Designed miniproteins, single chains, continued (2). Designs and how they scored, part 21

Each design is a single chain, and the fold is of that chain. pLDDT is the mean over its residues in the fold that is shown.

## One batch from the design tools (miniprotein)

Design m4747
Fold by ESMFold2-Fast:
Structure m4747 (fold): chain A 65 residues (1-65)
Amino acid sequence: DATKFAAAALRAIGAMVDGDIVDVRIEDGAIHISIPGGSERAREVARELEEYAKRLGIKFVVEEL
Protein backbone atom coordinates (compact mmCIF):
# COMPACT_ATOMS: atom_id res chain seq x y z
CA ASP A 1 0.00 0.00 0.00
CA ALA A 2 2.87 2.41 0.69
CA THR A 3 4.16 1.55 -2.80
CA LYS A 4 0.75 2.22 -4.38
CA PHE A 5 0.40 5.49 -2.46
CA ALA A 6 3.88 6.65 -3.46
CA ALA A 7 3.26 5.74 -7.12
CA ALA A 8 -0.01 7.73 -7.12
CA ALA A 9 1.80 10.70 -5.56
CA LEU A 10 4.60 10.47 -8.14
CA ARG A 11 2.09 10.39 -11.01
CA ALA A 12 0.45 13.51 -9.58
CA ILE A 13 3.84 15.23 -9.27
CA GLY A 14 4.72 14.21 -12.83
CA ALA A 15 1.49 15.77 -14.08
CA MET A 16 2.29 19.05 -12.30
CA VAL A 17 5.95 19.27 -13.35
CA ASP A 18 5.96 17.61 -16.75
CA GLY A 19 9.44 17.49 -18.20
CA ASP A 20 10.92 16.20 -14.92
CA ILE A 21 9.19 12.79 -14.92
CA VAL A 22 8.35 11.08 -18.22
CA ASP A 23 6.91 7.80 -16.93
CA VAL A 24 6.03 6.11 -13.62
CA ARG A 25 5.51 2.35 -13.29
CA ILE A 26 5.28 -0.26 -10.55
CA GLU A 27 7.05 -3.59 -11.09
CA ASP A 28 7.53 -6.29 -8.44
CA GLY A 29 6.90 -3.83 -5.61
CA ALA A 30 9.39 -1.32 -7.00
CA ILE A 31 8.65 2.13 -8.42
CA HIS A 32 10.31 2.83 -11.77
CA ILE A 33 10.68 6.42 -12.94
CA SER A 34 11.93 7.64 -16.31
CA ILE A 35 13.41 11.14 -16.44
CA PRO A 36 14.77 13.21 -19.34
CA GLY A 37 18.52 12.95 -19.84
CA GLY A 38 20.73 15.98 -19.28
CA SER A 39 18.35 17.67 -16.81
CA GLU A 40 19.94 18.69 -13.50
CA ARG A 41 16.48 19.54 -12.13
CA ALA A 42 15.16 16.08 -13.01
CA ARG A 43 18.16 14.43 -11.32
CA GLU A 44 17.65 16.49 -8.15
CA VAL A 45 13.94 15.57 -8.09
CA ALA A 46 14.84 11.90 -8.56
CA ARG A 47 17.39 12.11 -5.71
CA GLU A 48 14.79 13.55 -3.32
CA LEU A 49 12.26 10.89 -4.32
CA GLU A 50 14.82 8.12 -3.83
CA GLU A 51 15.54 9.40 -0.29
CA TYR A 52 11.80 9.54 0.45
CA ALA A 53 11.33 6.00 -0.89
CA LYS A 54 14.16 4.70 1.32
CA ARG A 55 12.36 6.03 4.40
CA LEU A 56 9.19 4.17 3.34
CA GLY A 57 11.10 0.94 2.59
CA ILE A 58 10.17 1.13 -1.10
CA LYS A 59 12.48 -0.03 -3.91
CA PHE A 60 13.07 2.82 -6.35
CA VAL A 61 14.65 2.76 -9.81
CA VAL A 62 15.52 5.79 -11.97
CA GLU A 63 16.23 5.64 -15.72
CA GLU A 64 17.46 8.53 -17.85
CA LEU A 65 16.15 8.68 -21.42
Scores: mean pLDDT 69

Design m4748
Fold by ESMFold2-Fast:
Structure m4748 (fold): chain A 89 residues (1-89)
Amino acid sequence: MSKEELEREILASFIDMAISLIKRYAEESEEVKKALEYLEKAREAILKGDLDKAIEYLEKAAKYLEKVDPEAAKLARLLAEDVRKLKES
């Protein structure tokens, strides 16, 4: 497995953890439901190597999370920055 493949799998695992943590709140908020949808899309994009789409989806997830959980939104933006660094490497 290449270093880039390993790094993508690690980032996908962090997204899975974020999904698990906020999934319990999905029934309470349409914003959380949309954030979960975009986090799933970001995970798939990372695993496929589409880093530009992954960044786009993480940014969209962060926008929805900002309204209900600003700390979760910050984590989604940090993940987007990690994906940008992976793209530049």
Scores: mean pLDDT 79

Design m4749
Fold by ESMFold2-Fast:
Structure m4749 (fold): chain A 100 residues (1-100)
Amino acid sequence: SELQRRQEELRKRVEELEKELEKKQKELGIPEETIKEREARREKTLAWVREEAEARGLDPETQELLLLRVRAINLQGDIEELKHLELEKEGKVFPELKKL
């Protein structure tokens, strides 16, 4: 039941992150090609995680939990990238931050 609870929590988190990402992409006018490229990169990462989990003999419930975690991390990363872009457009990014 703990694994099922964590899977349900992560599925809800993924759905919330997907909605936030779509809203931010629309607000910032991100090109459809850029959106597709990021989605393709995410799917490639998830495919690799699935293959690794299967090769290691992880059970299906653990595989699903890992895939959900990786998806959530990737979505959050994309959202943070868009927030950074928004700050740059507003002139709120210090020159020093661009070199980090």
Scores: mean pLDDT 83

Design m4750
Fold by ESMFold2-Fast:
Structure m4750 (fold): chain A 63 residues (1-63)
Amino acid sequence: GALPLAVVEKDYVGSAPDELSVKKGDVLKVLKKLDTTTYLAESLDTGEIGAVPADYIKVSGSV
């Protein structure tokens, strides 16, 4: 199926090399749910892939 999209609700600065830094209003492609608090996502603006906290994004599609 198609991968769901997510919109960033607040700025997040990645603290590790595997984390994605995002700004409010950015659109992400959700690749995988890693756990209850973290998604693996791709930034549609930069093409970078990384982990992002679930509390910082709103998933707009069905998983």
Scores: mean pLDDT 79

Design m4751
Fold by ESMFold2-Fast:
Structure m4751 (fold): chain A 57 residues (1-57)
Amino acid sequence: LSPEERARAREEVKTFYRMALAAGVPEEVARRAAIRYGRSLGLSEEEAEEAIDEARA
């Protein structure tokens, strides 16, 4: 991923995670789904986890 593509993927993961929580999805389920989504966008599992942790801050 280019730096711009990586930044967009991280923002999409954050948005996905926040929307899942707002819809009442349990945190553990939302986290796992957001990681899978991030990986589908080309992020590593670690990068997706970092994006989720930023969304929680």
Scores: mean pLDDT 84

Design m4752
Fold by ESMFold2-Fast:
Structure m4752 (fold): chain A 77 residues (1-77)
Amino acid sequence: SPVEQTVEAFLAHLERLLAAARRLPPTPEAVQMLQITIQQVDELIDYLRNVQHAPQALIDRLEALRREFEALLQEKE
């Protein structure tokens, strides 16, 4: 579906962001960027689960990536 294709593109983008974020020094700006990214992922998960009723496998992939961003945020705080 077009929604699934868009989510796949966004997952690829998030994986690139995660790799880039790991290279950033622990600055307030890096922390803020991670917080904003986590918020955006949470909003997308809620939308896909409650509005789109997307396949659980897609939601699981977003939740796994969200956990990676959360772990990185804890390392930089």
Scores: mean pLDDT 84

Design m4753
Fold by ESMFold2-Fast:
Structure m4753 (fold): chain A 113 residues (1-113)
Amino acid sequence: ADEARALEALIRFAEALAEALEAAGLHEEARRTRELVEKARETGDLGYALEAVLVGAEGLLAADDDAVYQRARELMAERGITTSAAPTAAAMRELLAELADALKNAAKSPSDL
């Protein structure tokens, strides 16, 4: 189903973000992201997967390092996640910032996030 496919894609995305955070030495942010990924897998709840992506994206944005953005892009590509919209570190930063803002706005709605 489309929802199950979206859940799998978001989990892969969040895992890529967590690996990039860990490679950058951001162990706490990586752990929080992985804990939410685990909850998403256990429950099948899309809300946990979206929260994992938000936490991961915010962690990378806080680091604000081109090498970290490039690593995240590489890991996303390895996991089959399209990166054509973010071919550079600067574009990756912009994508993550827009995504984080969109997810924060969605989370303000009544939800089980």
Scores: mean pLDDT 78

Design m4754
Fold by ESMFold2-Fast:
Structure m4754 (fold): chain A 98 residues (1-98)
Amino acid sequence: ALEEAKRGKELGEKGLELAKQGDGLKGGRLAAEGGSLASLAAEKAKTEEEKKEAKEAGELAAKAGREAVRNAENREGLVLGIAGAINGAGAQFIAGGK
């Protein structure tokens, strides 16, 4: 749980950076991967620390996904960005984010 959340957070941060630089495809891929890890971490989370890390990872993946969608030059980048946004939001919901 905690390890998946930390990995997801790093991928989300890098994805957001790349998407803001105009690389919607790479940013979207990292957002989708980060969001999936955040959702997995949220489902496994049992402690307040694990829930907090999963929420933060989900928030970053959602932000990266939205930015990747905005900078999508092709259909693959759009789909991956949407996946990142949805999975990131789902992780926040599962972890009890308000």
Scores: mean pLDDT 78

Design m4755
Fold by ESMFold2-Fast:
Structure m4755 (fold): chain A 75 residues (1-75)
Amino acid sequence: MEAESLIEKGEEAEREGNYKEAAEYYVKAARIYLEQGDYEKAAEAFRKAGEMYRKLGNEVVAEALFKQAEELEAK
């Protein structure tokens, strides 16, 4: 519930072009999904955050988030 609300807020910020705010919401949602053991949803949220950092020109942070998502999807 809380994590899903954060994804929704991230999507709203993304539509407005507020990529940093969107990334922050996606990372918060990913952390909650990790606490719940939902690795698949956590990985999806980290990928969304990585895409936001890529739009901000921060490829180093984007790559780190994509790697985190890959590790969670692998197990």
Scores: mean pLDDT 86

Design m4756
Fold by ESMFold2-Fast:
Structure m4756 (fold): chain A 102 residues (1-102)
Amino acid sequence: MVELELHGPATPEARDALGAALALGVEAAAAGESGPRSAMVSEDVAGTSLTDGALGVTLGAAAGSAGQTLTYSIGHIDGRRFRYRSTIDAARNVVLTIEEVE
């Protein structure tokens, strides 16, 4: 399981932007590093930085109501399947959890 935490606004547009930026960041980390299996994304999506390697998953946004954003999807890497979930709270924090499923 991998946990990533971001800070950002909780609007639907910001959620989609956060998801897209996080997906690019995770893919960049996976392309640059093969050892670590986690990605650390901090601050907001406009200023996010990666400090560790990642899985290289691509995120998609699911529909959600304004002020509440809980999304999930399943990514597939190297024959292994991953589930991810993102939540944007009222404090503008985004928590992404990635876990391997069989």
Scores: mean pLDDT 40

Design m4757
Fold by ESMFold2-Fast:
Structure m4757 (fold): chain A 75 residues (1-75)
Amino acid sequence: SAELEKLAQRIENARKAIEENKDNRTVLRAVIHGLEELIEELKELKERYPEYAEELDKLIQDAQEVIEEARKLLE
């Protein structure tokens, strides 16, 4: 699905932003906030499109992993 590919691209863009801005606390916090909002969007999509639940759960997991990477850099 083109929509699922766009959601995956948003997560990859967030990962790249972290890799390019490891010392920029403002960018790291913005990435965390953006991905937390994305996770809420993905949960809503999972309720509306249960046929994509497995793919959406993977995207939620991937987003959570990127958030955790950013949080470790903020320590």
Scores: mean pLDDT 88

Design m4758
Fold by ESMFold2-Fast:
Structure m4758 (fold): chain A 61 residues (1-61)
Amino acid sequence: SPKERDELIKRVAEVLVKGGVPPEEAERIAKLIVDALEHIKDYEERLKRGLEAARRVGASY
C-alpha cells in the first residue's frame, strides 16, 4: 500500500542519514531501495532487507 511504502522509505532514509548520507540523497536512495524490494510482500522482511541495504550504502558514503 502507499502508506506502507511511505513508512518503509522513511525508516530506510533514517538509517541512511545516521550513516552520513545527506537528507535529500537519503530520501532518493531510500525510494530506490524500497522499490527494488517491491517483490517482497511481507512488510517485516522488506523492512529488514531495506535496512540491511541502507547500512551497506551508508558505510560506502
Scores: mean pLDDT 85

Design m4759
Fold by ESMFold2-Fast:
Structure m4759 (fold): chain A 65 residues (1-65)
Amino acid sequence: MSYNEKAAERLRKRAEELEKLGYHKAAEILRQTAEYLLENDLSKEEVEELLERTEREAVRAVIEE
């Protein structure tokens, strides 16, 4: 499994957990990034930057409910 695929799988699992808790917007943000990682061949550094950005957006969505 590639680094991108493994990162995408972790995001999908986390999104599923958030969706079950009622955080639909945060879950959607994580799913969109996971899909982008699967469709694009990103470097490890690019993946890390994208994950950091996605985490910030997801946290904001959770806080805003």
Scores: mean pLDDT 82

Design m4760
Fold by ESMFold2-Fast:
Structure m4760 (fold): chain A 104 residues (1-104)
Amino acid sequence: MMEELLESVERYLGDLVEALARIAEGIKASSPVELSEEIRKLSEEVKRLVREGNIEEALELIEKLIEAAGAQLEKNIRDAADRALLAGLPVVLAQVKELLEKLK
């Protein structure tokens, strides 16, 4: 179960980083690379905390990722279609959060 959960978290966060980078490149928005790198680093930290059984701290990092994605949407995305696509990021992160909460 833990290994499967960790794989799911890694997959969701990986897809999120890829989607964010792709959209940012299309829009030519500022700071997309830096934000994607920050999300990747936070993803690695979440994986570490999950492996250590520190689910509460992992959930806190997921919440920070949701806020970071929201800030990117508000500041850098002006095209309605790209904004709608990026609005899916908090939903994906909420699913990861639900998976982690099941370990409590």
Scores: mean pLDDT 60

Design m4761
Fold by ESMFold2-Fast:
Order: sequence, then structure tokens, then C-alpha cells
Structure m4761 (fold): chain A 62 residues (1-62)
Amino acid sequence: IGILKNRAKELEKKGNTKGAKEVLKEVKLAEEKWKAGDVDGMSEHLSRAGKLIREAEEEIKS
């Protein structure tokens, strides 16, 4: 979770504010699921965050 938040902040610093916000939204949802004891829901949102961050990083390189 902390690593994904840090990578989202780096995306924002590099000018991809939309990508950073989408990643942070999924990370926040994962944290809410973890606090509720929903490990499967947490895993789903973390997987989405990871996919979004890879896509956003690719957009910056393009």
C-alpha cells in the first residue's frame, strides 16, 4: 500500500495528475476493505491500482 501511494505521488510530480488521482482512489478503497476485514476486496483494489499506475507511467514515457 505505501509503495503504491509513493508511486502515485511521483506520477503527480511528473504531471500525470489524473493517473495519480485514480491510483490513490483505488488505494483508498483497498485500505477501507482491509479495515473491514475484506482481504479479497483489498486484493482486488490493489491489483487495479497496480494496473493503473503501470498505464499512467507508460503515458508519461509516450
Scores: mean pLDDT 77

Design m4762
Fold by ESMFold2-Fast:
Structure m4762 (fold): chain A 75 residues (1-75)
Amino acid sequence: AAAAEKAAQARAGAIGDAHLPVIRYTNEAIELLEKRYPDLPDVEIVTLASEAAVLAHQNGLSVEEAIERVLKRRE
């Protein structure tokens, strides 16, 4: 199962991620941004991911929704 496999990988990568949701959101946002915008500099990807992770945590949004909101603000 794809969802169970991703959860297992997250646990293997960082044991602390389960009780630090902002770090998990940041990692997911980085992966999504790298896939959608491969030509963006690493600094910009990290900045966008950090903003998206904070929005997702504060507003109970999905990481994808938070990324879209951050990108819309920069239009």
Scores: mean pLDDT 70

Design m4763
Fold by ESMFold2-Fast:
Structure m4763 (fold): chain A 72 residues (1-72)
Amino acid sequence: GKKEIREEILRKIGEILRLIGEIFDLELELKEAEKAGDKEKVEEIKKKIEELEKKIKELLEEIKKLSEELDK
């Protein structure tokens, strides 16, 4: 029922927080790579950040759909 939907939303929120932490670490690595002039590493890190941002966007869309079910 609605309880299971709430539990799924909370689980997805927890996953988003984990992914945000990973992005934070990658942003620090990106700044170091940029200072070093390592273009290949900069491109690799940017690609990883974009993939994590895409996952967060997908999770947010799933939460929105679950929230709409909860409000019914």
Scores: mean pLDDT 86

Design m4764
Fold by ESMFold2-Fast:
Structure m4764 (fold): chain A 74 residues (1-74)
Amino acid sequence: MKAEELAEEALKLAKEGKFEEARKKLKEAEELLKKNPNDVGALLKLAEAYAALGEPEKAIEYFEKASEIAEKLA
């Protein structure tokens, strides 16, 4: 939950052009993900935020991770 919230804040910051602050929030979210790697919501929000930052490769990576975890939970 907190990782997802940080990624959502990063997305808002990226839309405001505050890219450095957005990246800082994304790194904090990634650190929380290390403790809860199965947080599908956080993975999806990280993907959206990286896409907004113009980093499509990172966005794709997080979308793929979310898909793999969702498959395991089914």
Scores: mean pLDDT 80

Design m4765
Fold by ESMFold2-Fast:
Structure m4765 (fold): chain A 66 residues (1-66)
Amino acid sequence: SYTVIGRGLSPEGAMAAALVAIGDGGEAEVSGGEKPTVVARGLSERGARAVKEIIESSGGTAEVRR
C-alpha cells in the first residue's frame, strides 16, 4: 500500500484529497498546514497518484511513499 505526505493544502484541496483517498479504500487525515503531514494511507498506486495530483493542483506539495 501507498502513503501520501503533503503540506500547503487549501481547505478545499484537503477535502478533495480526503474524498479520493476514502474512495480508493484508504484512510484520510484532514490536517492543513505548513508542516509536512500524512494526508492519506492504505492507498493503491493509482489512488496515491490521484491524491498527489489534487494536493499539487491546490498549490501544495506532495510525496508518495511505499
Scores: mean pLDDT 77

Design m4766
Fold by ESMFold2-Fast:
Structure m4766 (fold): chain A 65 residues (1-65)
Amino acid sequence: NINNNINNINNNLFNQYNNLNDQSGSHEALAKIALSRGDVELAKKHLELSKVYKNKADNLLNIIN
């Protein structure tokens, strides 16, 4: 049944969304640690990765809705 398939797909997409947000948050935390240690260049790299994962998560959430 198509409705059951859609619900299963949405559950899988929400799991992917959570994983992408977790990766974004991890990189944001690493950026803060790098900044606290004066490593501005490492912090920039982690902030950019955090942004990439957040954008992927936000795009996926728009598909789920």
Scores: mean pLDDT 83

Design m4767
Fold by ESMFold2-Fast:
Structure m4767 (fold): chain A 74 residues (1-74)
Amino acid sequence: DAELRRRAAELAWEALEALAAGDDEKAEELNRRAMELVGQLSDPMEATRLMVEAARAFAAGDRERARALLEELG
């Protein structure tokens, strides 16, 4: 479902931005909501892989790559 993938990607990006802002509680809540949507997909493993790779890229300072990976999800 394209709408579920897009919403999961939006929430995952918001979670990364919250984490970067030091709002760990908000980041955790947004990531939890994103994972709930991912669990409703027909292929949740591929969506999870893209989210994990995006988080790794963001943590490494590669914000552009993180965004591109989440755009691939949504």
Scores: mean pLDDT 84

Design m4768
Fold by ESMFold2-Fast:
Structure m4768 (fold): chain A 70 residues (1-70)
Amino acid sequence: MSREQILEDIREGAEERLEEARKKSVEELESLLEAAKLAAERAEAAGNEEAAALAREAAERIAALLEEKK
């Protein structure tokens, strides 16, 4: 199997996860947002900027989904 096929499978998997996230209830998304914010704070306190950046990115995506579900 080619690299292109592996990348396509990863992309499709990520898109499916985003669609499933969009279907989650507001309560579930709020719980995930809280967890992502806590993870970012802990990573920043530990000096792990890379982990903090990833956690902040996750929080931003979840917050955007919550805004869409107004």
Scores: mean pLDDT 71

Design m4769
Fold by ESMFold2-Fast:
Structure m4769 (fold): chain A 66 residues (1-66)
Amino acid sequence: MMSGEEAAKKAEEYAKKAEEAAKKGDLQTRQEYANKAGDYAVLAIQAGNDEGGRKAAELAKKAAEL
């Protein structure tokens, strides 16, 4: 099982990758990374890292809006 801290960090990483893909106009890759960021944010919350999970969810939301 992935730790909540590691899951939150991965969500932040994927959110950044989604932002980079959006800047390049790669909408497919942006959607893939934004979805992964959201999935990891949920995993962080489920693992008991509510603070990290909420922060990661906010980053995932911003990435999905790009």
Scores: mean pLDDT 77

Design m4770
Fold by ESMFold2-Fast:
Structure m4770 (fold): chain A 66 residues (1-66)
Amino acid sequence: MAADVTVERLDADTIRLTDKDGGSLTITVRDGFVTDVEIENPFIDALSKEPLKAEKLLEAMRAHRA
């Protein structure tokens, strides 16, 4: 059901989420707020097809808290 997503903390302020098909979402957080978001087109298509994927992304982000 939930999609297979890889979560990487590139920096203290930057987190990257990668889909199995190579789509990616890069989020930059500064002072506890999201200041920038960069999305690849394949990632948007994947989220549109499987809404449950978004919940799995949030769970993965929590697990990768550094």
Scores: mean pLDDT 58

Design m4771
Fold by ESMFold2-Fast:
Structure m4771 (fold): chain A 71 residues (1-71)
Amino acid sequence: MEFYEKNAEKIEEALNSNPELVEEAEKKLRELHKKYLEAEKAGDKKAAEEYRKEYEKLRKELVDKALKLAE
């Protein structure tokens, strides 16, 4: 996490310069979060863990793309 926090300004600038990427990412992250909450509510711990894992992976990919754009 500290690596992303240190580069927060660069990430923020890259995302602000590419609002379409932010919008698309927000939609995907929101869907994964919704699926996670539904799985948790249903008591499906395995599905909840998988959706949380996908959410973190997508978040990391987004940060990596933003850093690449900031270069």
Scores: mean pLDDT 72

Design m4772
Fold by ESMFold2-Fast:
Structure m4772 (fold): chain A 82 residues (1-82)
Amino acid sequence: GLEEIEALLKRIEELFKKIKEAFKAGDLEAAEKAYEELRAAVAELEALLASLPNPDRSLLLEAEELLGLADILVGVLRKITG
């Protein structure tokens, strides 16, 4: 139920933090790995929300915003490390 969504949102936040730390360290491999895990977690959140009656879509939008920011960070890191 809601508890599974809350646990997944916490995981999404922790993965985004890992991407920021990898970016600070200049570690492209770590950033790309964490980004793929973040994409999977956001997809899982979307699936869970879609399975619920009247899901709160704002939670998905917030997760998608973090994914978008992560994509920018990884993209910048690719340019400065390539």
Scores: mean pLDDT 84

Design m4773
Fold by ESMFold2-Fast:
Structure m4773 (fold): chain A 64 residues (1-64)
Amino acid sequence: SSDEVQKQRQELLRVSQQALDALLAGDEERLKESLERLEELVRQSTDPEVREMGQRMVETLRAL
């Protein structure tokens, strides 16, 4: 993968961690912002692996 794809994966992991931290803290505003950011990153990515990873992250967080 290109350096850009790796950067996108790192950003997904960072934002998903922020979403999880917000969920555990009961911070609904931060959780909403983080989920919206994850969905935006998925929509902007042209890499199918990055899209799949991001979609699974959103689904997992929403299921918790």
Scores: mean pLDDT 84

Design m4774
Fold by ESMFold2-Fast:
Structure m4774 (fold): chain A 73 residues (1-73)
Amino acid sequence: MVRISGVVRATVRGEPVEVEVSILVPKEEAPDRKAAEEKLKEVARLAAAARAGVPVSEVTDVEVVSLEISEEA
């Protein structure tokens, strides 16, 4: 497995929020940095919306602040 982790910044109804994201993918599907950033943004949008109790459409300005890719045993 490969762990993709990082911090994503977004805006929910004008308020800045930061979301820590960690996902596991199969080693054979290990993404390059750009693909990993896109996966983090997708997961962060869903997490931010759920935490605030709003639709995903209310989550804007999604930006990856930090990203780390590590191999999990």
Scores: mean pLDDT 78

Design m4775
Fold by ESMFold2-Fast:
Structure m4775 (fold): chain A 69 residues (1-69)
Amino acid sequence: EWGEFSATEEDVKKVLEQAKKNKEPEIVLKLVKKLWEIKKAEKEKQKELLLEMAEELGENVEELKEALE
């Protein structure tokens, strides 16, 4: 169903949980990008999720916003 190529939001979040636990921003950004690609049609929702993740990691939220627009 979600497979390797089209991982679902839940699947990505599950992997993201491990990345957050390990505090690995590079991996989190990679997963966030994947989430964004999956739900490209719902850009606003993806941006909100991405910002939440970035805040937890201490990422530069402004740069992330710009990259997603």
Scores: mean pLDDT 64

Design m4776
Fold by ESMFold2-Fast:
Structure m4776 (fold): chain A 111 residues (1-111)
Amino acid sequence: SKREEVLKLLDEMIEKARRMLELLRAHLPELSEAVHLADSALATLETARRLLEEGRLSLEQVAALAGNALRQLKAALDLAKAAGLPEEVIRELEELVREIEEKYRKIKEIA
C-alpha cells in the first residue's frame, strides 16, 4: 500500500538522520546548533512515522513534516560546512542529506 511504502521511506530517512546526528555530536560544543537542528529533524520524522502508522496523519501531512525535517538537516549541514569540518566528514554528511532528499522526493511522488 502507499502507507506501507511511505513508512519504509520514513524508516530509511530516520536511519540516515540518526547517522548524521552521531557525526555532528562528535564535534560538540562547536556544532551545538547543528546538533539541535538534526535532533529536532529526527524527532519530527519519528513523530510523522508513528502518527502515520496510527492512521492519524494523511500522506500529504507526512510529506510536509518530512520536508520540514529535510530543511533542518540541510541547515545543519550548512553549519557543519561553515565550521570547517574535515572534507571526509562533510562528504559523508552531504551524501546522507542527498539520500534523505531522494527518499523525501519519493514520499512527495506517492502523496
Scores: mean pLDDT 90

Design m4777
Fold by ESMFold2-Fast:
Structure m4777 (fold): chain A 83 residues (1-83)
Amino acid sequence: MEFKPKEPKTEEERFRLAATAIAKVLSDYGKPDLMARVLRELARLWREEKKPVDQATDEVLKRIAEELGIPYEEVKKRFDEIL
């Protein structure tokens, strides 16, 4: 494999990918009703609190894990498989 390795993405592109993956995770767990609130929180942490997208995403995934009663590592693995 002699193709381009992982390319750095802009924070905005990382945000869009993370938001899409989070929406898919919530849909897969049957909780699309949480999507608007969760994505609004992700946007707040990144845009208003000026946290890096990876940090904002991690915080949001931990909240999803707590709310669903699922281990954070399981939610994170599902997110990474989609991303």
Scores: mean pLDDT 78

Design m4778
Fold by ESMFold2-Fast:
Structure m4778 (fold): chain A 95 residues (1-95)
Amino acid sequence: SSVKEFLAEQAKRLPKVAEELARLVESGDPFDIEVAVSLLRMASVSYRLTKDNPETGKEVAKLLDEAAELAERGDAEGVRKKLEEIKKLLEEAAK
């Protein structure tokens, strides 16, 4: 399934993205935090628009929205934890 291949590829890329986003939040700089929040919210919208696997897309979008809320509060560890949950969900959905 091309959808499963896509989800597996996203899961592989996520750890690097998670570290970069968490570092923006850890900086404590309002602009860097806003960049991280904006990227997480844009990703959430993208996953909500996915028609090929709407159930997984909706769940990933929800976790990305939760990560954005944690980023807004400056909670870098919370962001890392949510992105790890997303990675596991994408890996499971790719099976």
Scores: mean pLDDT 84

Design m4779
Fold by ESMFold2-Fast:
Structure m4779 (fold): chain A 62 residues (1-62)
Amino acid sequence: DKAIDKLLEAAKNKDAELGLKALKELGATDPELAQEIAGLANEGVANGDYEKAKEEIKKLLS
């Protein structure tokens, strides 16, 4: 999913503008959901586990 890839790229580069755009593309308009998704992306980048982060984000969006 291109939007999830953008979110992970934003987290890796600490790019807040790109991160907000990716969250909009994912339809994460609820502040609590947006914060949870952003947290998972940041955790995935910190741990180097991009695939796990993508799976967890997809579960939240389902």
Scores: mean pLDDT 78

Design m4780
Fold by ESMFold2-Fast:
Structure m4780 (fold): chain A 63 residues (1-63)
Amino acid sequence: LVGQIVRALMPVPRTSEEDLALREGDLVLVLEIVDETRARVRSLVTGEEGIVPLSALEVVGPA
């Protein structure tokens, strides 16, 4: 996942300062796995960085 481009499977609301809001279908670059449920990503749409749930993401390519 780290270094991969992944797609948001569903809308993700921003609920805290650290979170990144995503729309369904948004592409993000995975920067870091924070824990078993969350990753820090950069939006390829806005350039913003934040934390999103791993369950909301789908890998677009194999590597």
Scores: mean pLDDT 77

Design m4781
Fold by ESMFold2-Fast:
Structure m4781 (fold): chain A 85 residues (1-85)
Amino acid sequence: GPVTLTVEAENLETGEKGLVTVKVTKEDGSVAEGVVLSGIMGEGTKVIVTFPGGKKASELKVGDKVGIYSLDTGEFYEGVVKEVK
């Protein structure tokens, strides 16, 4: 089924930090489309998530670093995975 990630994220432009929960909806290698379920980016925000080292979302572990790009705002976040479901 679709992977859900909880990430401790930082906005690279503003420095705002907080949790973001993302549902991965479509994967292509180490890049995926997703939608924000909760957290600092706002529920319903469409995102592109980038995964480290050629990993798929299902291969992610707590402590892995991910990039999150907001398709709604054009802002970039870096995050550390806290939970994978």
Scores: mean pLDDT 83

Design m4782
Fold by ESMFold2-Fast:
Structure m4782 (fold): chain A 56 residues (1-56)
Amino acid sequence: PLEETLRRGEEHSKSLPEYRKKIEEIQEKLYKEKEGKLSEAERVIAASEELQKELL
């Protein structure tokens, strides 16, 4: 019904600043996940170098 569409529109209008906060939270989460993956790659490289040193 039209009433529901109007209510959703008003909720979205009210949520606009809240949407920005949620987007920022998602962005921060994504950045942290990326950092974790980078750290893991660095760890694997360091372990590989250590193994090569022990083999030599």
Scores: mean pLDDT 66

Design m4783
Fold by ESMFold2-Fast:
Structure m4783 (fold): chain A 94 residues (1-94)
Amino acid sequence: SLEDDPLFLTMKAREYLLKGEYEKALEYVDKAIALDPDNPFALLVKGEVYLKMGKYDEAIKWYEKALELARKIDPNSFIARWAEEGLEEAKKKK
């Protein structure tokens, strides 16, 4: 089922993020994290949602977790780079 696919749930969260529907984005990304707590992409998207909400301390927390896990898998991954960029942006706006 698509509801049991962390990638599908994370992509759905990103769709809601792009629409500015941040509460729905959090619902879907939290479902993805519940299925796979160490999924760097889901953690990255949660950081992005908090960044867009202006919740910079929360954004930093989730970006740091995403970056730590992404670096353990592949330090050159797009997830690691996007997490680094998101961290810089959140720290700059804090």
Scores: mean pLDDT 88

